# Ledger of designs, part 86: designed miniproteins, single chains, continued (5)

Each design is a single chain, and the fold is of that chain. pLDDT is the mean over its residues in the fold that is shown.

## One batch from the design tools (miniprotein)

Design m18973
Fold by ESMFold2-Fast:
Structure m18973 (fold): chain A 77 residues (1-77)
Amino acid sequence: MEKKKVIENILKELGFPEELAKKIADAYVNGNEDEAIKILKEYLRKQNPDLSDEEIEEQARKMLELIKENVEFELKK
């Protein structure tokens, strides 16, 4: 429960809508990084319809890495 809430709060601070933050946090906590990337790609496609599929995937993976780094940093406190 605690780890999922930490991830949700990090995502909200990064500007993600609450519903999306909850979905990503749930996938991440369950070790389903592929699902988290899929959700991020769908979000990025809606926000940036002019980007290529390759650019969307690269941005989604970069966002997931940023989320991981922020989660690890918060859990070390």
Scores: mean pLDDT 78

Design m18974
Fold by ESMFold2-Fast:
Order: C-alpha cells, then structure tokens, then sequence
Structure m18974 (fold): chain A 90 residues (1-90)
C-alpha cells in the first residue's frame, strides 16, 4: 500500500514508532506539500502518544504551516489548532 495509508494503519494499531518511520519515508519521497502536511501531522500525533510533547508541538506547527500554504481544508487546520491547544495545556 501507499506509505501514508500504511503509516495510518500502524498509527491506529498503536505502533507509533513504525508509523513514524513510514511517514518519514513518505516525506523523503514526496513533493506534495499537502501530503507532507498530513505526514507531519501524523508524526506529531504519534510523538504525542509516545509522550514526547515538545517534538509533537514542533511537528504539528510545521504541519499547520504547510496546510495553510497548500490551501488545505479549514477542518484540518482547526483540528491541528485544537490538538496544539490540548498539548500545551498538559
């Protein structure tokens, strides 16, 4: 399957380290700014689950910047902003 789809499956299974590797491989091979935004968002979520909140915040902010630059749907922008607010309160 596609690296993004495989990464999402690993993320949903709680295999966060494997998910991160798949998303990082996607970023290395992709020229799609929106796709890279999704990969960064998923890596950020995985790091949050692993308890690395500092890394999660950095990645979520990078994803947010890419989504804003790639005219991503407002719904994903709002989702990431809410995730950042939740992490910053913890």
Amino acid sequence: GELLSEGVIKLLQGNYEEAIKLFEEYIKKSKDGRGIGYALHYIGKAYAKLGNLEKAIELLKEALELFKKSNAPEEIIEEIEKELEKIEKE
Scores: mean pLDDT 85

Design m18975
Fold by ESMFold2-Fast:
Structure m18975 (fold): chain A 61 residues (1-61)
Amino acid sequence: MSEKEQKAVEMALEITRERGRLTREDLKEVAKESGLSQSTVSKAYNRAVEEEGERRLAELE
């Protein structure tokens, strides 16, 4: 994953933690700040959430 994709994922995760979810407006802002397309940010974010979820479940078991 590129540096821009990592920063975009981190920003999206922070927004989700603070607001409980990521809105379309938040996604658009993250894409603009990172210099990526909304689809790229969305795909990277979804992948990171799935990987984090799997890791957390493994730690709890």
Scores: mean pLDDT 73

Design m18976
Fold by ESMFold2-Fast:
Structure m18976 (fold): chain A 81 residues (1-81)
Amino acid sequence: LPEGLQKALRYLGQAIEAEAAGDKKKAEEYKEKAIEVLVESGLSREEAEELIENTITALRTGDEEAAKKALEGLKKVAALL
């Protein structure tokens, strides 16, 4: 898995935890870090923002299967970059 995707996924996990705790500022901070990593990997900022919001929705359930699906989606996007 590309290093950029691994970093983006880690930041997304931290964003989910912050959002669940009601810490909107930290959630936005981690989302921005994930966006920056994806942009560095070749996505446009708009594409990165959309992907992150969709991934956050999946991870917000805390379901490990949902997390796997999010990872597969990010991996597929990396293969298309």
Scores: mean pLDDT 72

Design m18977
Fold by ESMFold2-Fast:
Structure m18977 (fold): chain A 91 residues (1-91)
Amino acid sequence: DKEIEEKIKNIKENYTIEELKEMIETAIERAKSSPKTPGVEEAKKKLEEEHPELVKKLDEETIEALAKLYETSEGLAKLMIAILEKVFEEE
């Protein structure tokens, strides 16, 4: 997604990897406390299908949190996924 790539580029230029990790951890923790809707299981399957390598690196709680973000805001979830992939790439 071109818009998400532009946002990732902007974020990477303005924030350190440590700051990005803190932002992601905060967003994931907030998502964990969100209610689990019926669509969360479908969003989990979509995450596993579209981002299998990332899913292998995440724990179950983080995967569920990202699925909850997908239900709330697909754009925000995709942005968080792209940042997570960049964080793991820089590790």
Scores: mean pLDDT 73

Design m18978
Fold by ESMFold2-Fast:
Structure m18978 (fold): chain A 77 residues (1-77)
Amino acid sequence: MIPEFSDEEVEQALRDAEELIRKAEAETDPVKQANYLTAAGILLAAAEAGSTDPEHLKRIEELRKRYREVAAKADAA
C-alpha cells in the first residue's frame, strides 16, 4: 500500500503549494513562473492523494483554482 500522508504532512504540502502559487502570481519571468507552477502542482497532487479531510480537500480545490488561473495566464504569454 502506498503510504498515506499524515495530516501534518498534508498541511505542510498545502502551505508550500500556496507559497509557490503566490510566487508564480508575482513572477514576471515565464521560466521561473513555470518552475513555481510545476512544483506547486506536484505538492497539490501529493496532498490530494494523502487527504480525506473535507477541509483539506476544500483547500486543495481553492489552490487548484488559483493554479489554473496562473497557468492560463502563463500559456497566454
Scores: mean pLDDT 77

Design m18979
Fold by ESMFold2-Fast:
Structure m18979 (fold): chain A 66 residues (1-66)
Amino acid sequence: MIKEAVDQFLDFLLKVFADNPEAQATVEKARVEIEKLIEEGKYEEAFKLLSATYEQLLAIHTRAQA
């Protein structure tokens, strides 16, 4: 349930940032870590990492548009 929702959101981010290799690499790296945390039952840490990843993607995107 939670893993499926997180995977779907990360797939969405990959599509949104498809033209940005740095953003794609960031999402792929975060997916591995987040999935591991979910499997270990560390949902709070997984969501904190997901939030941090999203902020990092926004920073990358904003800088690329400057």
Scores: mean pLDDT 78

Design m18980
Fold by ESMFold2-Fast:
Structure m18980 (fold): chain A 70 residues (1-70)
Amino acid sequence: KVEEEAERVRRAAEALKAYADHLGPVTQPYADRAVEEVEKAIKEGNVQQARDALSEAGLEIDRAVKEAAA
């Protein structure tokens, strides 16, 4: 059901934030934005928008990690 899907995406955003905390301050702003966008999309009833925000943040974190390692 939509409520279970929304809770799953919210937990994934929280996990991404915890992961970004392990990677350091360069990635934290991307994860923080993802959590906020997921919560906003869930409030609006748009689980797909929440998934899209989480996916985009993951790509931004991956890019930031690669650039910091170079």
Scores: mean pLDDT 79

Design m18981
Fold by ESMFold2-Fast:
Formats: structure tokens, C-alpha cells, sequence
Structure m18981 (fold): chain A 74 residues (1-74)
């Protein structure tokens, strides 16, 4: 459902913001800008009823979260 997609997206954005808080200022600003751009795209896709593309965007953010968390562990 749209509500489930929004809830999952918000959860992933919250995780990315936690990762951003651990970064240097330059990297943090880049990630926060990416989050803002991705939020705008997600909202547009939901408004257009393109739930398949919204799910793909969520899948992409999940992959980004995993990759960034792994890099911070090293």
C-alpha cells in the first residue's frame, strides 16, 4: 500500500540521517542533499501512482544504507 511504502521510505531516510551524523561535514552535506532530492522523487512517484518505481527507489536506498553502514564499520 501507499502507507506501507511511505513508512518504509521514512525509516530508510531516518537511517541515512543517522549515518550522515557520523560523517565529516562535506560528506554529511552531500548525503543530506541526496536525501532531499530522493524525497522529492519519491513524493512525485507516489503522486503519479508509480508504486513500482517507488518500490525500486526504496530498494536502491536499502542498498545504499547497507553499503554505507559497511564502510563506516571498516
Amino acid sequence: SVAELKARFDELVARLKEIAAQMDESRKQQLLQLIQQTQARFDQLIAQGRLDLAQQLIDHLEGLNEALEKLLEE
Scores: mean pLDDT 84

Design m18982
Fold by ESMFold2-Fast:
Structure m18982 (fold): chain A 84 residues (1-84)
Amino acid sequence: SLTGATDEEIEKALEMLKGVKTREQAFEKALDLVEKGEISLAAALEVLRRHFKTGLTDEQIAEALRRARFLPGADPREVLRRYL
């Protein structure tokens, strides 16, 4: 987790992403949910990593950080290192 995403937060994020079949669809839906404040960025990234077998690209993680606005002061390079 980036900010201490709990198992409960991850389960909620996974439930909200059910029915999505592709990595790209999962990524876009996860970012939409984060932007709406429905799930945390940390939970979204953990679900994408664990359940959608996402080798997230540097560009995708950078986009997530820009859109989410929920990791003020987070180092994007540290996030990239963790989720690649």
Scores: mean pLDDT 65

Design m18983
Fold by ESMFold2-Fast:
Structure m18983 (fold): chain A 75 residues (1-75)
Amino acid sequence: SASELLREVMEAALDPSRSPEEVLALAARAVKELTARGDLEGAEQVLTAAYIRAQELNDEAAARAVLALAREVNA
């Protein structure tokens, strides 16, 4: 589900042993999987929630990465 994919991405973002590249890859895979299913609403929900959470954590790099993924989904 979208909630499960979001949970995985957010947990990875809070894990100090995981690189920003790993977190970005997980978010990209979640969006790609939801888009492949035709769940564009789910993909947008994951992106929106991930962006809000990144801002709450003051993680500017993660916030920018999520915005880049959002542009790809809407292209």
Scores: mean pLDDT 72

Design m18984
Fold by ESMFold2-Fast:
Structure m18984 (fold): chain A 56 residues (1-56)
Amino acid sequence: SMEDLQAQLEAVRKETLKRANEAVDKAKSQEELDAQLQKIAAEAGRRMAEVREQAE
């Protein structure tokens, strides 16, 4: 259902935000932070694509 899809996408968003906040706390430099955030964003995009593919 659309509600189930929205719930799954929201779960990915919440986990992504948590990981981004952890990266901010743990990064020792701006360059390290930028690299970690790019990785987190790429992983989130892939997970959201997988959720949407399963909904088809």
Scores: mean pLDDT 82

Design m18985
Fold by ESMFold2-Fast:
Structure m18985 (fold): chain A 71 residues (1-71)
Amino acid sequence: MKEKAIEELSKLMGLKDREKIEKIAKETLEYYEKNREKIEEELAKTTLNAEEQALLEKQQRLLELFKTIVE
C-alpha cells in the first residue's frame, strides 16, 4: 500500500528519492496541521473557480498520499 503511494508521489513530484519524498510528506503534513484552522477559514471565505477547484483536488490528493506514507 505505502509503496504505491510513494510511486504516485514520485510521479507527481518528479522525485525518485524515497527519503526525500517521506521528508517532504512529514514537513507538509506538520505545516497543514499547524495551519489547519487558517486554511479552513480561507477556504470557507473563498469562492473557487473551476481551475482553483482542480488545484484544490490535486492538493487534497497529495495530502492523502502523504498521510498514507507517514501515518
Scores: mean pLDDT 74

Design m18986
Fold by ESMFold2-Fast:
Structure m18986 (fold): chain A 68 residues (1-68)
Amino acid sequence: MEVVIEPGSSMEEVLNQLSKIPELKSKGYKVIVVTKETGRMGVMPYLSWSQVAKMFENAGADEVIYKP
């Protein structure tokens, strides 16, 4: 089964979503991270979306998808 996560627009939201990944993986879910067009602008204060994508990949996300 797949679970879709939106990373949010702030560092606090990103860290909150990252913390959910180990729980979802322990339940056997495939974790897909999907960003909105506004997500392409990066995360305040100073993270680019490429850096955020790498953080989710390193946390165990199976896919990271950018949707325009």
Scores: mean pLDDT 69

Design m18987
Fold by ESMFold2-Fast:
Structure m18987 (fold): chain A 68 residues (1-68)
Amino acid sequence: EFEEEVEIALAEIYFAIGNLAYQRGDKESAIEAYEKAIEILERVLQRRPSPTAQALLEDAKKKLEEIK
């Protein structure tokens, strides 16, 4: 579905932003970006199973836990 593909792509972008922010030592921006990715992915998974969304959600949650 178009909406789910766009949402997963947007979550991937936020995840990448979070990784870049963390590499620069900007933990606040990294946390915000990972949380945004998690919100999007949880909304996608609420509507249907997606292995891609599930894997990215797990990665984002792991990164968020590591930096908090």
Scores: mean pLDDT 82

Design m18988
Fold by ESMFold2-Fast:
Structure m18988 (fold): chain A 76 residues (1-76)
Amino acid sequence: MPLVTLAQMPPEIAEALGLSPDTLLALDADGEPVGILPGGTPEDLGREVPLSEVTPLSDEQKALVTRLLAGLRTPP
């Protein structure tokens, strides 16, 4: 799964997850966050990682982050 920095997301997402902006989020094919990569580095950005390396988000965290991200990804 591709990785992005939490800092690339709105600050509200970092607050909702209670995580550092340096935290790497794993995204699905639709660009929705499904988990985090614990101990990830900037060198992992944009790369595909296996599910076994990803700590899944709770259902509540996923719903909150998905809603916030959908607002940013609405095409003009």
Scores: mean pLDDT 71

Design m18989
Fold by ESMFold2-Fast:
Structure m18989 (fold): chain A 94 residues (1-94)
Amino acid sequence: SELEELLARLAELARELLERLYPLDPQGATQIEDLVVGLLTAARDGDVARAEALLARLKEQLAQASKRFPELSELVDRLVATAEEVLRRLRELA
């Protein structure tokens, strides 16, 4: 399904970001990983309200990471865009 393809892309981008972020900021990386896992679970459950709340928190953590590590900004932007697409698709299915 289109949603499954978006979730797979989100997971792949998150993995790439976390591999680069863990050596720089293990605590921030752990928080982002927990939020991504939560968002993937909420999306699979069709829980729009939970996905929306988790995405808002994820965007805050990603903005902090991008500000501290500008070299990650393009990857952060792609991750945010994909997460926004997941939420948009969930709203269409609700």
Scores: mean pLDDT 90

Design m18990
Fold by ESMFold2-Fast:
Structure m18990 (fold): chain A 60 residues (1-60)
Amino acid sequence: MEEEKVKRIVDKVIEFYKKNPELTIDEVAYLAVKLGGDENLSPEAVRKAVELARKKYEEL
């Protein structure tokens, strides 16, 4: 399901941010877009991954 792929992408992006805390929220969002494209997600699923990655970044 695309929802599982979205969660996996967000988790990967946030783990990468935890190892590279100098990354900006825009850089984290860009990683979500790139990984979503690599997984052939729909534009809507990519947008959800970006939104979730931004929210997770702000929560940390």
Scores: mean pLDDT 80

Design m18991
Fold by ESMFold2-Fast:
Structure m18991 (fold): chain A 69 residues (1-69)
Amino acid sequence: SMADDIAELEAFIDRAVANMESKGVTFSDAEKQALKDLARALLEAGASVEEAKERIERELLRLYLQKTA
């Protein structure tokens, strides 16, 4: 279901953010919410959970590199 897919993607985001924060970067509540909004938008556009994870991982990498520059 979409609810199950959203829950999986939100858990994925929370784990990835926690991992990055353990390495010394900080994510604002707005940034965390934007990632979750992106996950929902991708699913609504017909992306699979795996496609959404790949897109979110790319956005997380972009933010991580920006924060560590």
Scores: mean pLDDT 89

Design m18992
Fold by ESMFold2-Fast:
Structure m18992 (fold): chain A 88 residues (1-88)
Amino acid sequence: MKKMLISAFARFTKNGEKEIHLLDPLEIDESDIKEIEEGMKETVKEKKATIVVAITSEEDVEEAREEVLKEVKELIEKGKIESKLIVK
C-alpha cells in the first residue's frame, strides 16, 4: 500500500542556535518502513540531529506535517538528540 512520509530534523548550530528543517513529503511503500527506521537511527548518530518521521495517508499529509514539526521542536528544545517514528 502507498503511504506518504513526512520528515523534519533539528540540530544545534555552532552558536547554540536551533536549526529546524521540514523535508518535502515522499511517497513510500509500507515495505520500506524498516529501512526508513534504520536510516533515522543512522541520521541521529552521524549528523547529531533529532529526526521525526510520520508515515500516513495522502489525505493526512498536512496534519502529519504539523505533528512532525511540533514533535521535533519539543525534542530539540529539551536538548534530546533522538529519532521518533509516528505511524498513522
Scores: mean pLDDT 81

Design m18993
Fold by ESMFold2-Fast:
Structure m18993 (fold): chain A 80 residues (1-80)
Amino acid sequence: MRAQLEKDIDDGVRDLVYAVYLSVFRRLGLPDDQAEEFARRITDEMAAINAALKAGDQEAKEKAQKRLAELLAEADRLAA
């Protein structure tokens, strides 16, 4: 029961994060295909950070944060 509620909440947060980043990248002038890809990848890494935090896995959290930072840097480079 609790695992199902956590999944439903995570799915909702994931959808919101995706929508926010998709809007940001479109405003930065990225082509729609690239904006969608980066928004999806960032959403996946943020979900991984949240999962690692719930599990108390600091190493997995740090790895996901590093991948998120690398994705944001690449998106910034493409927008600049």
Scores: mean pLDDT 77

Design m18994
Fold by ESMFold2-Fast:
Structure m18994 (fold): chain A 103 residues (1-103)
Amino acid sequence: MLEEIKERLEEELLKALKEFVDEETAEKLVEAAKNEDWEKIDELLEEANLPEIVKEAIKQMLEIYRQALKEIEESEPEKAKLIADEAIALIRMILWVTKLALK
């Protein structure tokens, strides 16, 4: 069902965010993205004192998540699953590229 698809997408996003920020900050970032509160996202990232490349990566992951969440809510389960799978793949790609850039 759509709720399970949304939960899986959120879980994968949280897992990716936890590579750079603590669990509390990751949860606050996801909540802000759900509310399209980009000002709050900027404040949280500034407080975390992250490198610019990491801040941009997190913003991209949150943007992908919010767009996918919106599309999932307007889609049938089969299409919603495909949207979630594509968003998860993009989030994982951004995570991988960002980790390589930090070496």
Scores: mean pLDDT 87

Design m18995
Fold by ESMFold2-Fast:
Structure m18995 (fold): chain A 62 residues (1-62)
Amino acid sequence: SDELKERFLEAIEKRDFDEQQRLQELMASELAANRDDAERTAKLLEYLRELQAFIDEVKAKG
């Protein structure tokens, strides 16, 4: 969700790696909880890939 993405952006800006890890763990837990819903799982997995790509881009740019 946009709210979760904004929280992740704030954690990156503050360089709060513990919060970044916690949010990633939370999203992984959501994926596991919804494993029987293939459509929801696919959307969450795509969102995680987008977040990782964004993290990589931010790290590359400094």
Scores: mean pLDDT 69

Design m18996
Fold by ESMFold2-Fast:
Structure m18996 (fold): chain A 97 residues (1-97)
Amino acid sequence: AEETLRRFAELAEEELAKVRPELEALLAAGDLEAYRALYLEALRRAIEEAGERLGLPREARDALLEALELGLLDAADEEAQRRAEELLERARRLIEE
């Protein structure tokens, strides 16, 4: 379980690295909306790719994607952040089965 989550994080980082120069350019330009949109798209791709390569259950991948959307889109909303944490915990339990 711990090794699977670590490998998942490594694969997700590899996918994010592919768009890092574009993310840095948007951040430097102060275009925070475009930055967030590209970052979310890259993270969704990374979760799908890593989940497929590691054979993660569909329910775990869906929970990770939902947690990501809540955490990044509603960062100012404490309730949304708590829901994202609950979804991450659920995904972790599904992976640890």
Scores: mean pLDDT 70

Design m18997
Fold by ESMFold2-Fast:
Structure m18997 (fold): chain A 66 residues (1-66)
Amino acid sequence: MDVEAVSAAAREGIAAEPGAAELIEKGAVYATTGNFDGARRYAAEAEARGFPAAAKAIERMMEASK
């Protein structure tokens, strides 16, 4: 797991879409604990709510957590 890459992705996502900060934070918890199904669910929820940058940030956190 690349902790610096995870932290950078989360910060960039929150900076781009502050309204999605809670979804990004939950996505980070699931990604860093290896629950990629949970992380994908939060990415999909972010997209459904109109936060595409937050969804992308969660995907980046999943990649960095592998």
Scores: mean pLDDT 82

Design m18998
Fold by ESMFold2-Fast:
Structure m18998 (fold): chain A 93 residues (1-93)
Amino acid sequence: SEMEELEKEIKELEEGLEKIDEELVSLMRKNGLPEEVIERYKKVLEELLRLRIELLRAKMEGAPEEKLRELEEKIKEKEKELLELREEVAKRR
């Protein structure tokens, strides 16, 4: 049952992040932001999604604690990069 719960979390995370990304990207385009900035944001978000999925799959497989910690650290770094991109976008006039 725990395995099925993790698979459900993966699917819900993918769907949730995809919807957020599509809505935010649409707003960024409507606000006249450069396509280069939009593309970079999308790439960072996609990489974050892949890392989160990899972490959940690693947990399902009983991966070593060191690997789980490494993935969690990479996720935090990508979350910070995404926030910095959002701040940079907000400063553009």
Scores: mean pLDDT 78

Design m18999
Fold by ESMFold2-Fast:
Structure m18999 (fold): chain A 77 residues (1-77)
Amino acid sequence: SPAQQLLDAIRAQVNALKEKMKSLSVEEVRKLTEETLKWLHDQFKQLVSAGATPTQLAEVLALSSEVVAEARMKEGK
């Protein structure tokens, strides 16, 4: 479905951003995290417009949590 294709692209982008975070400073990760969360919010709206199921929408929320967890690990380690 169009919603599934968009979701797959979002997941790939988040994975690329998480890999990039590993080489960045804590300060850079904080800024990238804020930008990524704003982008994910906009992607959520696009998925709603594309007729995404509640399960597909929940995956975007889970991706937001993964980004925050990666940032928290960078600060706490």
Scores: mean pLDDT 86

Design m19000
Fold by ESMFold2-Fast:
Structure m19000 (fold): chain A 55 residues (1-55)
Amino acid sequence: GVHDAADAGGMAGAVAGGGVRGGLAGYESNKQTGLDGGDVRAGQEAGRRAGLEAA
């Protein structure tokens, strides 16, 4: 619903500003070493969760 969309937007903004930075660092490392796509996804997920946990 509208409330859910607004809440998701706010949380997404917080994650993008803080939590995702960690995931991006992991992504760059994985791209350099040629690790599988699952590791990239895991890095992004971890960064998102860290952002939510900190909030």
Scores: mean pLDDT 52

Design m19001
Fold by ESMFold2-Fast:
Structure m19001 (fold): chain A 84 residues (1-84)
Amino acid sequence: MKIDELIKKMKEYIDEAARNYETDPEKAQSYYDKAIELAKEIAKLEVDARHDQLTPEQREKALKQLEKTYINIVKERFEKKLNS
């Protein structure tokens, strides 16, 4: 799957989590967890695309930073949707 398609799916899961938050908290949590898993997958794919440009140490640091970045996007979008 292309990274853009995964980002779109991640956003869809965040939106579903927010929609279900009041009426079905367990379903909301399931969608949120799926969004977090996609965030991690996206980060890994971006780092893997740069495998020939990075040392092992640089790859590990890049992966941690990208995972943090995408997880933060999930959190911020979810909170924004809840408050909208």
Scores: mean pLDDT 83

Design m19002
Fold by ESMFold2-Fast:
Structure m19002 (fold): chain A 103 residues (1-103)
Amino acid sequence: SSLQQQVQQSLQDVGQQIDHTMDLIRRLGDRMGASDRTMRQHMAEIYIGRLQQLVQQRDDAIRRGDPQRVTVLDAQIRFVAGQARRYATTSSQRARIDRLVAR
């Protein structure tokens, strides 16, 4: 398959996995009577955690000299960082996202 196809498939896979976790967080929040702000903060933490994993995987791919894998991971990092910023409610969360993306 083409590199473009691999990027698109990887983005869909990451999105679906996160959507499942987000549904669980939403259901828990509803049960606990959590505010929209609290839910957004929890959603941002899920995306930040995924972003940390992707950055580590990118570092590993660079060390192995795997430019195709780096390209796929860069696309995933940009997508996940965008979602993390969308849900971020605190300056601390935004600063953490910016530091991870700058690496």
Scores: mean pLDDT 82

Design m19003
Fold by ESMFold2-Fast:
Structure m19003 (fold): chain A 66 residues (1-66)
Amino acid sequence: GSSFIDQFQQRIAEYQKRIAELQVQLKAAEAAGNTVEAQKLQLEIQILEGMIALIEGIISWLKSKQ
């Protein structure tokens, strides 16, 4: 239903905000030459992007049931 879609959209917004914060940290790590930290931040960003894609898939499926 619409309420579930609204909740999922809020979760996507939270993940997008976290990705933005991590991207700032990633640029700082890269500028410092901290390859290990940069790799960890890159992986965390990729996990969050994957979660957003999964939630978007769920929203699409829920909308298809109307």
Scores: mean pLDDT 87

Design m19004
Fold by ESMFold2-Fast:
Structure m19004 (fold): chain A 61 residues (1-61)
Amino acid sequence: SEEVERVRELLRKAIEEKSVALAVAAALVAMAAGLTEVGLEALRAWEAGDAEKALAIVEEA
């Protein structure tokens, strides 16, 4: 969906820029789009230091 693509874009940018603000923005966009589970799971993986898992969670949504 458009929303999943937007979340993926923000998360990729967060990884590239090492930006906590962009990672939080990705989670907020996911929640606003009704993808709360995906957003929270991805944010948890990001906070645990597993950027690859965070991105995979969003890409598989």
Scores: mean pLDDT 77

Design m19005
Fold by ESMFold2-Fast:
Structure m19005 (fold): chain A 70 residues (1-70)
Amino acid sequence: SEFLREQLELFREQLLEEIKELLENNEEPSIGLQSLMSSEVLKAFKEKKPLEEIEKLLEEETKELIELLS
C-alpha cells in the first residue's frame, strides 16, 4: 500500500532526525528510542558512524519492511 509506505518512510525520517540531534549533541538515546532502533542502527550510532551511513541503514531496513508487508 502506498499509504503504508508513506507512513513507514515518515516514521524513519522522524527517527533519523532524533538520531541526528543526539549525535550533534553527543547524547545517549533514551531506552524508548533504543527500542525503535535495529541492532545494526544502534551499533552504527554507538560507533559514531557518519549520519549518511545511518541513513542508508534506515533506508534499507524500511525498504525490506515494505517488501515484507506488500
Scores: mean pLDDT 78

Design m19006
Fold by ESMFold2-Fast:
Order: C-alpha cells, then structure tokens, then sequence
Structure m19006 (fold): chain A 107 residues (1-107)
C-alpha cells in the first residue's frame, strides 16, 4: 500500500530523530508506536476518536493542545490522507516530547 509506505517513511524519520536525542532504543520504540497507531487508525471510528481528543484538550499543556487540535482536525476529515497526516502529527509530537525529556534530564 502506498499509504503504508509513506507512514513507514514518516516512522523511520521520526525514529532516527528520537534516537539522536534519547538513543537507539527510544527511536525503535517510537517507530513501533507510530506503526501501531497507523494500524489502529485504519480500523478505528475516527470521528469518535476526534471527539475524544477534542474533549481532552482543556486538560493538556498549551504546546500539547496545539498537537491535539491538529490531530483532531485530521481525524475528523476521515480520509486516508487524514490518517497519514495524523501519524505525521504524532511523529512530530514524539520528537518534541523527546527534546523536552532531554532538556529536563540536563537540568
């Protein structure tokens, strides 16, 4: 599937970035989680999932709220392209979270 190949590329690029920040094991974990997220999203009720993400937004930090809003929008679109974009957003969030974790560990 062309969509799966694009998702595998996104997951590999995110895993490489996380590995550079937190080490190879963290990178491998991120790749596995992104591929599992893709498989989940292909079978999930994406409209309901978008609603659940939107309901959680007020409980999140401001930066995490930005990712959550973007994620909900792509899930609400309920398209194959929206699924790929959702995984891309999750990949960006994984890299952001890795950078934040490194900063906290170096304080």
Amino acid sequence: SELRKEVEKIAEEAAKKVAEILGEEAGKQVKEELLKAYDFLTTADRAELARRVEESIPLLSPKTQEFARRLAEELRADTDEGIVNAVRILAEYAVYTAEEAKKRAEE
Scores: mean pLDDT 88

Design m19007
Fold by ESMFold2-Fast:
Structure m19007 (fold): chain A 93 residues (1-93)
Amino acid sequence: MKIGVLAFAPTLEQAEKVANEKAEELEKKGHEVEKAAISVSTPAEEIKKAVEKLAESSDKVIAIGIGRAGGRAAREAAALARSMGVPAEAIEL
């Protein structure tokens, strides 16, 4: 299936590392992966647009958040994807 991976972290470097690790895990299992790494300092409207774009092109969304703000962003992203009819999971690290 096509899986969208969203990673939220205090820095883009941290978010990209987590997104890459999860994408590699899923690709080894035979999934097609589209990934996005997002800083928790990104404006909410821009985060919403990124989540909507990824959800539109994915069979499932996995949102991963690092820290308190990242965890909140991951939960909100998963809720938005579900509201669009796409199965979604939030993982908090």
Scores: mean pLDDT 86

Design m19008
Fold by ESMFold2-Fast:
Structure m19008 (fold): chain A 100 residues (1-100)
Amino acid sequence: AKELIEKALKELEEALKTLSPGEVLRLLYKILEEASKVLSEKQVVELAEKMADLLAERLSKEELKEIIEKLKKALETNDFSKKLAAAIEALIKKLEEAIE
């Protein structure tokens, strides 16, 4: 679990150097979906919270607001599993706290 979380965070960190907000959003979904197949709900939520911390460190307040808006829209319009939905909700909450 720890190694998978560390690998996912490193992948996100490298991607944040080159990707647009829309491309970052797709990567966030991919990471959380892949993690949800092998990790518990608690572990996927922990990964989402750590991803939020990394995004807050690397992105502007405006970019974070765009990601939050798109994540909220995705949660309303997509049939995510309970585990993936919980992770996305945790990600949104942490990002909203970061822009206050």
Scores: mean pLDDT 83

